# Designed miniproteins, single chains, continued (2), part 73

Each design is a single chain, and the fold is of that chain. pLDDT is the mean over its residues in the fold that is shown.

## One batch from the design tools (miniprotein)

Design m6527
Fold by ESMFold2-Fast:
Formats: sequence, C-alpha cells, structure tokens
Structure m6527 (fold): chain A 122 residues (1-122)
Amino acid sequence: MYNILILDDSPEALQKLKDELESNLDPSKFNIYVASSPEELESLLKVNKFDLLLIDYSGGNFDGLEVIRWVREHRPEVKIIALTSSTDPAVIQELLDAGADAVILKPTSTEELVNKILEMLS
C-alpha cells in the first residue's frame, strides 16, 4: 500500500485532486491523504509513513520551498512532486534544489500526473 499526501492551501483544489487521483489509482494499492497547512502535513508525517508528497507551489499562504526543505531534512526517503504554475526556470530549479524529485507545471492532466506518480513509485 502506497501512502500519498497532498498539500495545498485551497480546500477546493485538495478535494478535486484527491477525487481525481482516487478515480484513477487502484484503491487497493493507494491511500490518499490531504493537508491544508504545513502544520497539518507535519502532524500527519509524525503518525503515518508516506511514499509520495504532492506539494502545491502557487505562492499561497505558506512557503512551499521551506516545506520541501523541511520534508527532505526529516524524511529523506519520501518522493516529492512540486506542482507550480511558474514557467520560470529559476523557480523550477529552486524547487529541485530544495529537494523536490520532480516539478509538474499546472495546469496538468489527471493522466499526466497519475503516470508520473506511478513512474516514481515503481
């Protein structure tokens, strides 16, 4: 069983992405968790083992780079996908340097995101 945790400060975006992933991933193999804040993410990481984090980097209510660095320091084994609307190569490089394993540009198709998740957890 793979545990995936989604971090986004938008409850609507969290619910939409959770529903899309649950519709396209095998429910016998994947558990999808959601966090709306870095504090909730940290609390979930303390009691659960996660295989993959999806972290939204949209310039919301938290510093996504600080979250990625914190996760990499405390959970070096976890895979991290950063989701961003920025096409700036400097922003993409900052996300990778912070410890993201992959960066996906928004908007993305559900199929593209699912394929990337399956590739990273193979």
Scores: mean pLDDT 84

Design m6528
Fold by ESMFold2-Fast:
Structure m6528 (fold): chain A 75 residues (1-75)
Amino acid sequence: MVTLTDEQWREFHLILGEVVLELTGDEALAERIRAAAELPDSVQSDVEIHALLEAHLTGAQRREAYARALERFKK
């Protein structure tokens, strides 16, 4: 992905939160990702979501989450 608008980043991050819920069953983590996705600055949103994923997911789970979110976002 090259450059996305703040609205497109928000949509992607919301999809990512849904995928994380599917992979982990962690409703609290999914809610925190959704809250971060609603931040007005897409860069800040991305940094906070990345930090949450690093803290709570394995590298394999993070790769799978991004792959599924990208596939859904393209449609």
Scores: mean pLDDT 80

Design m6529
Fold by ESMFold2-Fast:
Structure m6529 (fold): chain A 69 residues (1-69)
Amino acid sequence: SQMQQLVQSVQDSKQQAIKNVKKSKTEEEAKKYIDEQDKKADEAGRPLGVQAEIDDKTKKKLIEEAKKK
């Protein structure tokens, strides 16, 4: 079940990143959390075959929401 735990950890990091972006007050903070998750997805997600990157469409929406605050 080690693989299942690793997959869950990567997926949990994506969910936490999205929550952090939603709570961000500035576009810069939002981009910082998105960049951190992209790095984790590349380093941990890809080797596991898990798509842990925040999708481009979702990234754009989250950044636009942050800009409105």
Scores: mean pLDDT 77

Design m6530
Fold by ESMFold2-Fast:
Structure m6530 (fold): chain A 79 residues (1-79)
Amino acid sequence: MKIKFEATEEMAKYLQEKIKKIGEEAGVNVKVKPKTIDLSKYEDNALELYRYSSRQGDEAFKAVKKAAEEGKDVEIEGE
């Protein structure tokens, strides 16, 4: 299963560690390669950037949990 999300550098590191741990605990192989979010899109709206990154992370966690329940490998990329 392939999951895509974008995140800030700090959020990307946090998500990499958390998602990989969930995959390891569930006995599935997880490859995480998040793309750094383009900050120019959120130049004057830090709250929107935070909400966007948070939603992307939540969706990625849900998809990893579902893949783990189904016994499927998952790859996470930023797009």
Scores: mean pLDDT 59

Design m6531
Fold by ESMFold2-Fast:
Order: structure tokens, then sequence, then C-alpha cells
Structure m6531 (fold): chain A 83 residues (1-83)
């Protein structure tokens, strides 16, 4: 059933992103370099925003689209910070 697959995929992705968010929070707290702190803060915000988008997705297609949009945005922002 599509709905059950969607639920399981959402749970799997949210769990992974919550782990990423936890690592990013640790990086913000422990990093002494201002650039690293900004990158960790971006990673934290990106993970939290992606989790929210995943929760709102009603179909597998919407889920995939939310992941694509948030990945592209995160990469662009990271490049701006590093440049």
Amino acid sequence: MEEEELREKKEELIAKLEEDAALAREGVATSTDPLEKRLYQLALESAEETIEAIRKAKTMEELEEALRRNLARHQAEAQRILA
C-alpha cells in the first residue's frame, strides 16, 4: 500500500535527518571557528526545514520533490558561505 510505504519512508528519512541535526547542534556548540559554526548552523537549519517539508508531503512524489528542493538549496547556501 502506497500510504504505508510513504509513512515508513518518512520515518526513515526523519530519523536520519534528526541524527544529522544532532551532529550539527554539537558542531555549533563545540566549534571555535566562525566559518565552521556558520556551516553547522546552516546544516541544522537545513535538516530542520527538510524534516518539516517531509512531514507535509502527502505522496511519494511530493516527498521526492521536497528532498530535491532542500538538497539544492542547502548546497547553494553552503557554497555561498565557503566562497
Scores: mean pLDDT 78

Design m6532
Fold by ESMFold2-Fast:
Structure m6532 (fold): chain A 89 residues (1-89)
Amino acid sequence: SSAVFEELDEKVAPKVEELLKAGKNEEAIELVLEAAEELAKEGDEVARAYALVIKTILGNEEYLEEAAELLSKIQKVPKEVWKEKLLEA
């Protein structure tokens, strides 16, 4: 649901933006993953799917295409935008 991304945007977005601007992509992704896992523990299935996608990205860059596609279906943002954000230096 879009509500899961609103929660992530409000709680972590300013910190994620700061990390991405500093070129700390790994820390930014890890922060988003931690927030998604917390929401998943509360029973949010969309957050659980998001956390799995992020874990895939962190473990293997080859999964970036699939992860971006799944994220685009959940958030309704183009896959290319997700690929850019996830590779942002």
Scores: mean pLDDT 67

Design m6533
Fold by ESMFold2-Fast:
Structure m6533 (fold): chain A 120 residues (1-120)
Amino acid sequence: MEELLEELLSRSSVVLRPEDIPRALELIPSFPADWSDLTPEERLFLEGRYEEALAEIQRMLDAGILSPEYYELMALAYVALGRLEEAIEYLKKAIELAKKLGLEKLVKTLEEQIELLKKA
């Protein structure tokens, strides 16, 4: 699971660095002040607060903020929770939105992430 999450993050469009994830998963949540460029949902994810990150992203989506990166971050949170079927479903939603927005490079990246999850 950890190796799978790291590989997905290396292909992710989110600002999260793969090298930071093992530390975030190992530590009781605490961030350096210099991580100020992270959004609230990205900070919750790095703190290992995956259910709270999912709730915050859902709140933003319900408010009408359209971002394929939000669905991708939800998928990464579901991978961290061991919920692979839900992770694949949210990556599919990210692909649908990315196609609608004309983001062909992101679509390819998200399709590669789904194939990695199917092998797990």
Scores: mean pLDDT 68

Design m6534
Fold by ESMFold2-Fast:
Structure m6534 (fold): chain A 58 residues (1-58)
Amino acid sequence: SAASEAARQAKKALEAGDVDKAMSLAEQLPENAQLGVRVALLRGDIQGAIKILEFYAK
């Protein structure tokens, strides 16, 4: 799905340190996932954001 692909690409962006790209890609995720990723990234919790993205990257 488009959301699954976006989650996979957002995870790769975070692993490369590109937070802005990851936030942009996360806009393609369901509302609660997008909110969770944005909150984690605003707090600097990169690992928490990656865990959310891994759930949707399947």
Scores: mean pLDDT 84

Design m6535
Fold by ESMFold2-Fast:
Structure m6535 (fold): chain A 82 residues (1-82)
Amino acid sequence: SEELVERLRELSREALELGDFETALLLHGAAETVEAIAKGEPTGPRSAVELVEEALRRARADPRLAPLVPELEKTIEELRKL
């Protein structure tokens, strides 16, 4: 979904603004994976769901990333429906 790719890229930018490069990379990787699947292109070894689940675990453990938690929870539910 184009909407899911755009949301994942937006969340990646927000993670960078909040100072966590690793969470930003996980969310960027998830966006790339969703887009690659839609185009029939090769993907990395981790699914988009796995990447967002790791980002959510990081956000729940880090108070700086707390603003990302509701949108990450919403995004993971939508990814699981694909």
Scores: mean pLDDT 85

Design m6536
Fold by ESMFold2-Fast:
Structure m6536 (fold): chain A 67 residues (1-67)
Amino acid sequence: AEEEAEISLKLAETALDQGRPERAVEHAKRAIELLGEDHPKALNLLARAYEQLGKTEEAERVREKAK
């Protein structure tokens, strides 16, 4: 479970680096499912993916949870 979560986080980071924010959202959401809704790293990756998609409101909502 933890190993799968680490892979999901790494896949989300890679997708962001490749300019594939839709893929980053998918992987970040998977990491959240595995690590919990309040996991800061997973939430920060999801927020960054939403920002790349222009979904500013969704990004702000996710950042509030990461505090």
Scores: mean pLDDT 81

Design m6537
Fold by ESMFold2-Fast:
Structure m6537 (fold): chain A 89 residues (1-89)
Amino acid sequence: SPLDELFERIEEALKKAYELLKSGKVTKQEAIGLFLREVAEALRSHPGLTPEQRRALARRVTDAVFSFLENEDYEKALEEIRKALEEAA
């Protein structure tokens, strides 16, 4: 589904940011910035999302990634993102 494709794109962006952070090549803030840029582009290009749904998803994904990058709990961040997308449907 389009929501599954959106989730996969966000998951890949998070994985890429996490791998860059682990490599020591970027700061935590730079990794967050790169991830949020990819999320913003994914949400903007996604068909069928209302502006309200896009704002709600952006906020929840942002909250999840900030929590993750403070606590380094990758799996919990993915679960929260998945739930946010399911609730927006």
Scores: mean pLDDT 76

Design m6538
Fold by ESMFold2-Fast:
Structure m6538 (fold): chain A 84 residues (1-84)
Amino acid sequence: MPLDLLTRAMVYNARKAGNEKAAQEIEQASADLKASIRKNDMDGVIAALERLLKAAQEAVDAGATKLQPHVAMLEESLARLRAR
């Protein structure tokens, strides 16, 4: 799935749950992730994914339960990157 479609889905669900702060943090973390990928900066990729996971988890905790599968996917991605 293109990262842009994933980001839009997460932002939409966070805003629908009334969590504008989490929606903005998701947008910013996604932008930072793309920048780090372009620079081949693995530490930056991990840091951006950690921020994206935190924002998505905050949105779920605030009632955006439709983001739970996205949280699980981000946790899996981080675990795989850290296991290398």
Scores: mean pLDDT 79

Design m6539
Fold by ESMFold2-Fast:
Structure m6539 (fold): chain A 84 residues (1-84)
Amino acid sequence: SRRDQLIADIRNGIRLAKALLEEAKRLNAPQSIIDSVQDALARLQQLLDDLEAGKVSLDEAMRQLIFEEGRIVANTAYLVTLKK
């Protein structure tokens, strides 16, 4: 179902955010970047809980996922500058 796919996508976002957080710490990234990634992770975990509890619509959950994925992409791009 669309709901099951969205749950899988949010779980994948959580996995990627966790990996990014460990990479940010390994690269000694600025605390602002670490805080941004931790915030995105916390919001994705809350989104998963809210979606499973029926507290948020599929459309709203999709919008929130896209926003947090954008934040993850931006932070990933920044970390690439620390590697290169």
Scores: mean pLDDT 86

Design m6540
Fold by ESMFold2-Fast:
Structure m6540 (fold): chain A 79 residues (1-79)
Amino acid sequence: SLVEETMRAMGLALDIGAKTGPEEQKKANEAADEAEKELKEAGVVKKPKPVLVEAKEEISVDDAIKRLKELTKKAVDAT
């Protein structure tokens, strides 16, 4: 589902941020908090929780955050 894919994207961004550095971790946390707020306000999920995934790909934090934002917008727009 789109919601599940969004939660996985959130978990991936958080994992990449934590492994990359404190500034990147802060960016990932801020993006995850924003996505959670948007999903709650739109009524998509009552309590959004990130799905923990291990990053196996060399993806930048910025790319992971971009994907999370795109999926969050699609999930909100679908409601």
Scores: mean pLDDT 75

Design m6541
Fold by ESMFold2-Fast:
Structure m6541 (fold): chain A 99 residues (1-99)
Amino acid sequence: SAAIAAKIAEVEAQLAAMEERAKTELPEGLSREEVLELARRQALLLIARTLAETPEVDDPELRKAAEYYRLAEEYAESDEELALEYAEKAVEYVEKALA
């Protein structure tokens, strides 16, 4: 739990940095709000990835996030649509755990 809390804090700091960068760097064809939402989702997905690489996860929502991220990785090359659904589920469970 302490190791997971430290990794979550690191990713939350990265999210804050990404949101700050999105205020000044806008990709062509995207609105500021779209860039900020993408940055937020990328940070949440990074938390899910970090949890998937952690051998023990105590929180049931964080454990589900880790499981869904592993499924997304498993299907990434064989079924891109299913992999995306699993990645979205991983993000959803991280958000639920942090709420």
Scores: mean pLDDT 71

Design m6542
Fold by ESMFold2-Fast:
Structure m6542 (fold): chain A 64 residues (1-64)
Amino acid sequence: MKIIALVNLEEFSKEKAQKAMKEGRRIAEENPDLSVEELKELASKVLEKKFGIPPEKVEVVEIK
């Protein structure tokens, strides 16, 4: 299972961070067949466009 984790969100509001985390979870759940690299690219693009979160704050973690 792959999850999208957001790091260093101190400059974002609590509400914005929570919405972005929820969207990241949705992206991971709807795209289970994507590789870690493909999922990171997709999630980074969506989260930057919708919430202004830069790609360096988006991580993909694979849970065994």
Scores: mean pLDDT 78

Design m6543
Fold by ESMFold2-Fast:
Structure m6543 (fold): chain A 60 residues (1-60)
Amino acid sequence: MDINIKNLEEMAKLAAEQKLYGLAARYYSLVSQLYRKLNDFEKAKEYEELAREYEEKAKK
């Protein structure tokens, strides 16, 4: 899939702002996976942690 990382980051932020935490977690997870494919492991870890935080919020 030819998805722009910047667009996914923006969609994740918009979802989080609207309190759509499950959707935000999904987009952050995708961003993390894309950074990992680019060998940017620091960014991948950062976005993986954000995805987990929003997944926890969504389960409340």
Scores: mean pLDDT 81

Design m6544
Fold by ESMFold2-Fast:
Structure m6544 (fold): chain A 93 residues (1-93)
Amino acid sequence: MIEELKEEFLKLAEEKIAETDASEAEKVIARYLLEQVAEAVAELLRKGASIEEIRKKFDNAIAALRSMGASDALIAAYEEWGKEAIEKAEKLL
């Protein structure tokens, strides 16, 4: 179910962020972006979007974090989350 996928994406992301040695302010911003990306990915999956479109959503989120001055540790956590989320999406497409 797409709603269950969105929940799994958010859970995976929260785990990666919690393990990251980033400031609480950075983690709050990251969680906000995570919710936006998870909803966008869920909407794309509902419409039968390609894995390429899903990958682009994660790339855009990482670019946004970089532009906001996020730490390398937080960016790495986001990149790992995106990789795992894309792998799960590929198994469902």
Scores: mean pLDDT 74

Design m6545
Fold by ESMFold2-Fast:
Structure m6545 (fold): chain A 87 residues (1-87)
Amino acid sequence: SAAAEALREAAERLVEALEDEEKKERIREAMERTVEAYEKGDLEELERSSMELVGVAMEAKSTGSEEVQKAAEELHRAVSALVAEAV
């Protein structure tokens, strides 16, 4: 799916912009769970993992550089697009 690929790319861009290894790991793990839930049609897990992913991205945005803020907003848009495609 183009939406799933866009989500992976947006998550990777945010990870590259971050220096906090804990946040990088949380973003990667939540992204992987979100994509897997989408591919399996697990809507309950998709809702849970996508909310977690957006939560970590918004935490990064609140304390991050302009580059981190832009990457976090892009990731949020990618999550919204993927969820909209799933329902």
Scores: mean pLDDT 85

Design m6546
Fold by ESMFold2-Fast:
Order: C-alpha cells, then structure tokens, then sequence
Structure m6546 (fold): chain A 69 residues (1-69)
C-alpha cells in the first residue's frame, strides 16, 4: 500500500493543473502536512471546495493509477 505521503504527493500533482499557482501551493501544503487518513481526508475536502467533487474524484483515480495500486 502507498504511504499517506505518497498518496498526498500523487494527488497534489494530479490536481495542480486545475488550480492557479497560489491555490496549488496551499493544497500541496495541506496534503503534505497530512500524517494520517483523517488529515488527508480534510485536505481533500479543501481541494474539493476549489475544484469540485467531479474533478477531485478523477484526480484521485489518476493518482491511484499512477501509484500502481
């Protein structure tokens, strides 16, 4: 299983093209600060507010595929 840090990085990379530079940095920082599943879920909730559920779901699927899980 990928680590929380690996999931956070892959998701941050997948959503980066859908955000401006400032928003991408904030989301990346929140994801990078996540140490467990609950914190990761909260960071993803913040990203959802910026890009919407559909874009977040696609980005998470893309990240999961890239991690080879």
Amino acid sequence: LPTVAQVAEAVAEAIEPHLDEESAEEVRNRLAASRDGAQLHEALGYAKELIGQDTLDRSVEEAAASLGS
Scores: mean pLDDT 79

Design m6547
Fold by ESMFold2-Fast:
Structure m6547 (fold): chain A 65 residues (1-65)
Amino acid sequence: MVQQVQQLLDQAEQALQQGKLDEADQLLQQARDLILSNPSVPQSLRDRLMDLQADLEAAKVAKAK
């Protein structure tokens, strides 16, 4: 479980760096679902999810219409 969350967060960070915002959003949603289903997931991974969600929102704003 923890390893799957880490992998999803790593992939989301890569997608954000590549400007693939839709892919990053999907990966972060999957990570969030796993975290919500497993209360034993460490706080450090929850904190990383929050940081990446903030990065995604900032990236969406930066991609002005």
Scores: mean pLDDT 80

Design m6548
Fold by ESMFold2-Fast:
Structure m6548 (fold): chain A 85 residues (1-85)
Amino acid sequence: SEIEKLMEQLKNAKTPEELKEVINQIIDLVKEAVKNGDIDTLKEIYSKFNKAVNEFLNKSTDEEMQKVASDGLDTVLGIVLGASK
C-alpha cells in the first residue's frame, strides 16, 4: 500500500527536509481523497498518519523535526475538518 510505504518513510526520516517531503506526499493523498469524496481512504490516511506522527514524536529528540511532524498533523486535521462541511 502506498499509504503504508509513506508512513514507514515518515518513521525512518533522518532530516527535517526528508520529513517535509514525506509529509507533503501524505497531504497530497489527503487532498486527493477529499476531492474524490473517498471518506474511507481519508479516514485510513488520517488514522495511520496520526499514529505514525505520535510514534515519531515519542522517539525523536530533534526539536525541528518534532515541529515539522506536529505541523503536518495539524495541516491534515484542518483539511479533514474542512471536508466535513
Scores: mean pLDDT 83

Design m6549
Fold by ESMFold2-Fast:
Structure m6549 (fold): chain A 78 residues (1-78)
Amino acid sequence: MPSQEELLEEIERLMREIVEEYRERLRAEGDPDAEALTRELEEQARALIEYLREKKASQEFLEKVIKALEEELAELRA
């Protein structure tokens, strides 16, 4: 089982990759706008948080995951 730190790093990496992919898509003709993309990522983040909460992840771990997701979403908005 990966450590909480390893899992958090993996989540951050995965979110960064998704954000980069969507930034490329936003530049193409017919791709969704930034608001639609942000909403989709927020829904995915909410589902992940609910899943971790159901698995009884620690409050400290949940806060770290939330912070990492907020940072990746902020980069998308910038």
Scores: mean pLDDT 67

Design m6550
Fold by ESMFold2-Fast:
Structure m6550 (fold): chain A 100 residues (1-100)
Amino acid sequence: MAEEIAERARRAGRTALAASDYTAENMALSMADWAIHIAERSPEAAVEAALTAAEVGKRTGSKENVDAAYEVARALKEVGHLEEAEKAFKAAREAEEAIE
């Protein structure tokens, strides 16, 4: 189940990254919100959502998308997925540094 959910998250992320800036931002924010709720059961899918939000934030300059990536990282840390949380925090930090 977790691997199938992670693959769907990767596919959704690819779709978001191919979209126009406004659509990409909204899709990535929706994915991040969903990721917070599935972080315990599907940490790899949550990481994919955080990476998508960070990449969209970096591309569009969206602080909201970067903050969403941080929120997913915090959710992963709270449920004990420390390795996945570090991956998400790294992506969020790199995106934050890139936009300012």
Scores: mean pLDDT 86

Design m6551
Fold by ESMFold2-Fast:
Structure m6551 (fold): chain A 101 residues (1-101)
Amino acid sequence: AKKIIIVGSSSDPEARERAERIAEAYRAAGYEAELVEVGDDEEGVKKAKEALEENYKTNGRSTMMANMAGLTPEMREKAGEELLEKEGEEINAALEAKEQA
């Protein structure tokens, strides 16, 4: 089974409930879903970034919307958008590393 990490805000009950629902849905689909609870402080942002990076190594961006759906919009901007931008840079670097046949 594939692993997925769902990041949920501990300070926003609605965001937390969305994260729990998504985790349950993925478990029903045969995933090993882990819920990582984060605060809306600087330490919470760091923890969210680390969890999203770990998930990205396994699933890439295919689950990113689900991984971040439990975050507040502010937390999503601070933790998730940088990772999506980094993916674009990595794709471009991989393309540049390939020679024309």
Scores: mean pLDDT 72

Design m6552
Fold by ESMFold2-Fast:
Structure m6552 (fold): chain A 82 residues (1-82)
Amino acid sequence: GLEAFKKALEAKAAGDLEAAAAYIREATEAVAPEEIETLIAMGFSREKAERLVRLATEYYAAKAAGDEERAEALRREMEKLL
């Protein structure tokens, strides 16, 4: 679940960008709308948490549609918010 976002933040703070990117990929597989409160508890603002959940939802929709270019753009946008 969102534990991967926390690991990504910890890895980024430590300067381990490779681990951070791997954890972001893991995090996008388990984000649900009710997890906004978990992101807020991790230190994200409500606006940033809502944006992350929305981007993750759009990412799964793009992958389901076979739109790999859009999925990659959405993944990069999520990384910018981390």
Scores: mean pLDDT 73

Design m6553
Fold by ESMFold2-Fast:
Structure m6553 (fold): chain A 84 residues (1-84)
Amino acid sequence: MEAAEQDEKRRQQMFDGATAGSRAVKAAYEEDPALGERAARAFADLVRLHSQVNPQETRDAAVAAAKRVLSPEIAARVEALIDA
């Protein structure tokens, strides 16, 4: 029971973090496309770091959040950077 509750909280925290990261990328692109590219790379690096613990779930949460928050073009760029 406790392990399942921790997994649910962890999945929610990953999604919330990915959503916040995606919002930061969006804000950066709205200010400066070069800043946006740097923010997207930093977000992808952070996702890869967290993927060491839960690779598929972390990637899927990050890609889902990016697609929800970002334009399709920027979301595709973030997904490509995560998969690189």
Scores: mean pLDDT 76

Design m6554
Fold by ESMFold2-Fast:
Structure m6554 (fold): chain A 113 residues (1-113)
Amino acid sequence: SAEEKKKEELIKKVKELYEELKKGIEKIMKENNVPEEAIKKVLEKLEEMLKKIIEAIKNNESIDKILKIIEDGGSEIVKILQENNVPVEAINKVIDLLLKFQEGVYELYKEYE
């Protein structure tokens, strides 16, 4: 159906935004010598966040639900970085990438309403 086609295109574009987010966060963590175990935990939280976003799209959940998933996932990632003594400057760069991802997802959702 036309609605299923819209969902597939939305999911594809969200995955493209997610790939940019993931690469940016990995780069920041590596440049700040974040321990491998902490990197693994952050990547697991990012993957969990993406899976929840895709499921919410498939279930016709509102944009508010998607934004809440991003907010909750971002908060968990920030907590992991803080617990591993990552500098505030680097954490702020991660927050900026999360906000950019959130804005991109919001704009995509507006296009596919």
Scores: mean pLDDT 90

Design m6555
Fold by ESMFold2-Fast:
Structure m6555 (fold): chain A 75 residues (1-75)
Amino acid sequence: PVYSEKEKEEIKKKVREKFKKEVEDFIANASEEEKQELINAREEILEALKTEPNPDTREQGELVLKAIEEIEKKQ
């Protein structure tokens, strides 16, 4: 699809907000096994973030790392 610059910015914002909401919902609703799998992915995510040039992708990774920290605090 062809989008205007304004539409592209709106899409980016919605994608960002949707991802943040999905992470929050995961923390609230995931099983203990699913949470543990995410914790196990921490090192891979940290390494990926060190070389990620895309700020949107970097922000998503940081949200996932924050989610892992929150899960660990509950255990």
Scores: mean pLDDT 75

Design m6556
Fold by ESMFold2-Fast:
Structure m6556 (fold): chain A 64 residues (1-64)
Amino acid sequence: SHMLEELIEEIRRLAEELGKRYGESVQLAAEHELEQLLEDTRDAPEEEQIKQLERFKERLKRNL
């Protein structure tokens, strides 16, 4: 899904920005959480997967 791929890309950019502000360990932690979230929702409907990723994106944005 184009929307899913765009959302993943946005989250990766936020992880990079967190890394710039707080150090590479914070970026790696955010990237690992993204990978785990994608794995945990792999068998879920796309709508649910997108909802979980949007919640994660909101959390990362609050830390900027």
Scores: mean pLDDT 87

Design m6557
Fold by ESMFold2-Fast:
Structure m6557 (fold): chain A 80 residues (1-80)
Amino acid sequence: SEKEKILLEAEILLGLARIIVGVQKVTEGVSEEMEKLIEEMDKLVEEMRELVKNNGSVAELKKKLKEIEKIYKELKELTK
């Protein structure tokens, strides 16, 4: 479904973010800011999973995906 595709995109971004943080952990160490960003992404993905289970709107899922995309960009900027 469209909702499941949006959730999958969010889960892929979270997975990629975890890889980035994992690499950073073995190279330079992970900052508190990076840890907070990952926690925020994880919380948003969990909220999206609940929305899919409870027939939440596509619009609300898209809004949360945009929030995840913004956090993912912030995380990438921190890993330079």
Scores: mean pLDDT 87

Design m6558
Fold by ESMFold2-Fast:
Structure m6558 (fold): chain A 84 residues (1-84)
Amino acid sequence: SSRNGIWQEMQPVFDLAEQAVKAAEQGDIKSAQEYLDKAEKKGKEIIDKLRKHGGSELTIEELEKKIKEAIKKAQEAIKKAEKK
C-alpha cells in the first residue's frame, strides 16, 4: 500500500518536468530552467529519503530512472528553445 503513496509523492516531480518542457516550447527559457531546477531538487530529496529509510532497491532504481528520463526531456526541450 505504501508503494502507491510514493508514486503519488513523485507526481509533482514529473509535473514540474513537464511544465519545464511547456515553458521551453513557449520560448520562456527562464521559467523552464526554474521548473527544471525544482524537479531535480524534489527528485533528489525523495530518492535520498527512500534510501535512508530502507526502501526497496528495485523500486528506488526504477524511480531514479524515470526521474532522470523526465529531466533529460526537459533539458533537451530547453536546448531546442535556445536554438529557436
Scores: mean pLDDT 80

Design m6559
Fold by ESMFold2-Fast:
Structure m6559 (fold): chain A 93 residues (1-93)
Amino acid sequence: DEIEEKLKEALENLDKKKILEYTVELYKKSKSKEEFIKKLRKVTEEAMKKIKDEEKRVEIALISRDIVAIVEKLDFEPSAWPELIEELKKLLR
């Protein structure tokens, strides 16, 4: 999946703007909250396996954890997308 690969690369590089962009796209293309969370966790695990720097791995893990926490609090409907984007912008400053 092209979006999963792009999100993985963005996480590996800690490119916060691209993490925001591809997280939103992955969320919009997911059929359920559970599917989104499963895909995000898989991508995060794959990104962390490529990183030797422990501090960077911890930052990636914390970003992923906090994205999951945001998504779990929101309804999985298009009406929730503006709030998702606002919360992700706060996280990824």
Scores: mean pLDDT 85

Design m6560
Fold by ESMFold2-Fast:
Structure m6560 (fold): chain A 66 residues (1-66)
Amino acid sequence: SEKLKEEIKKKEKELEKAREQLEQLRRTPHPNPVGEVIRIRELERKIRKLEEEIKKLKEKLKEVES
């Protein structure tokens, strides 16, 4: 459905932003390695959650349209 397609697009955009933030953090190491590691792990968890949610939405879309 159109609603599912819009939700997928919104989450894919959020995923792209999170990936960009993660790349920026990895390219510019901070003097405090503990703080940097925590922030990187938070972004990695957010990325994995978004990827899982997108997969579930795509499966629902396929079930509705197939």
Scores: mean pLDDT 79

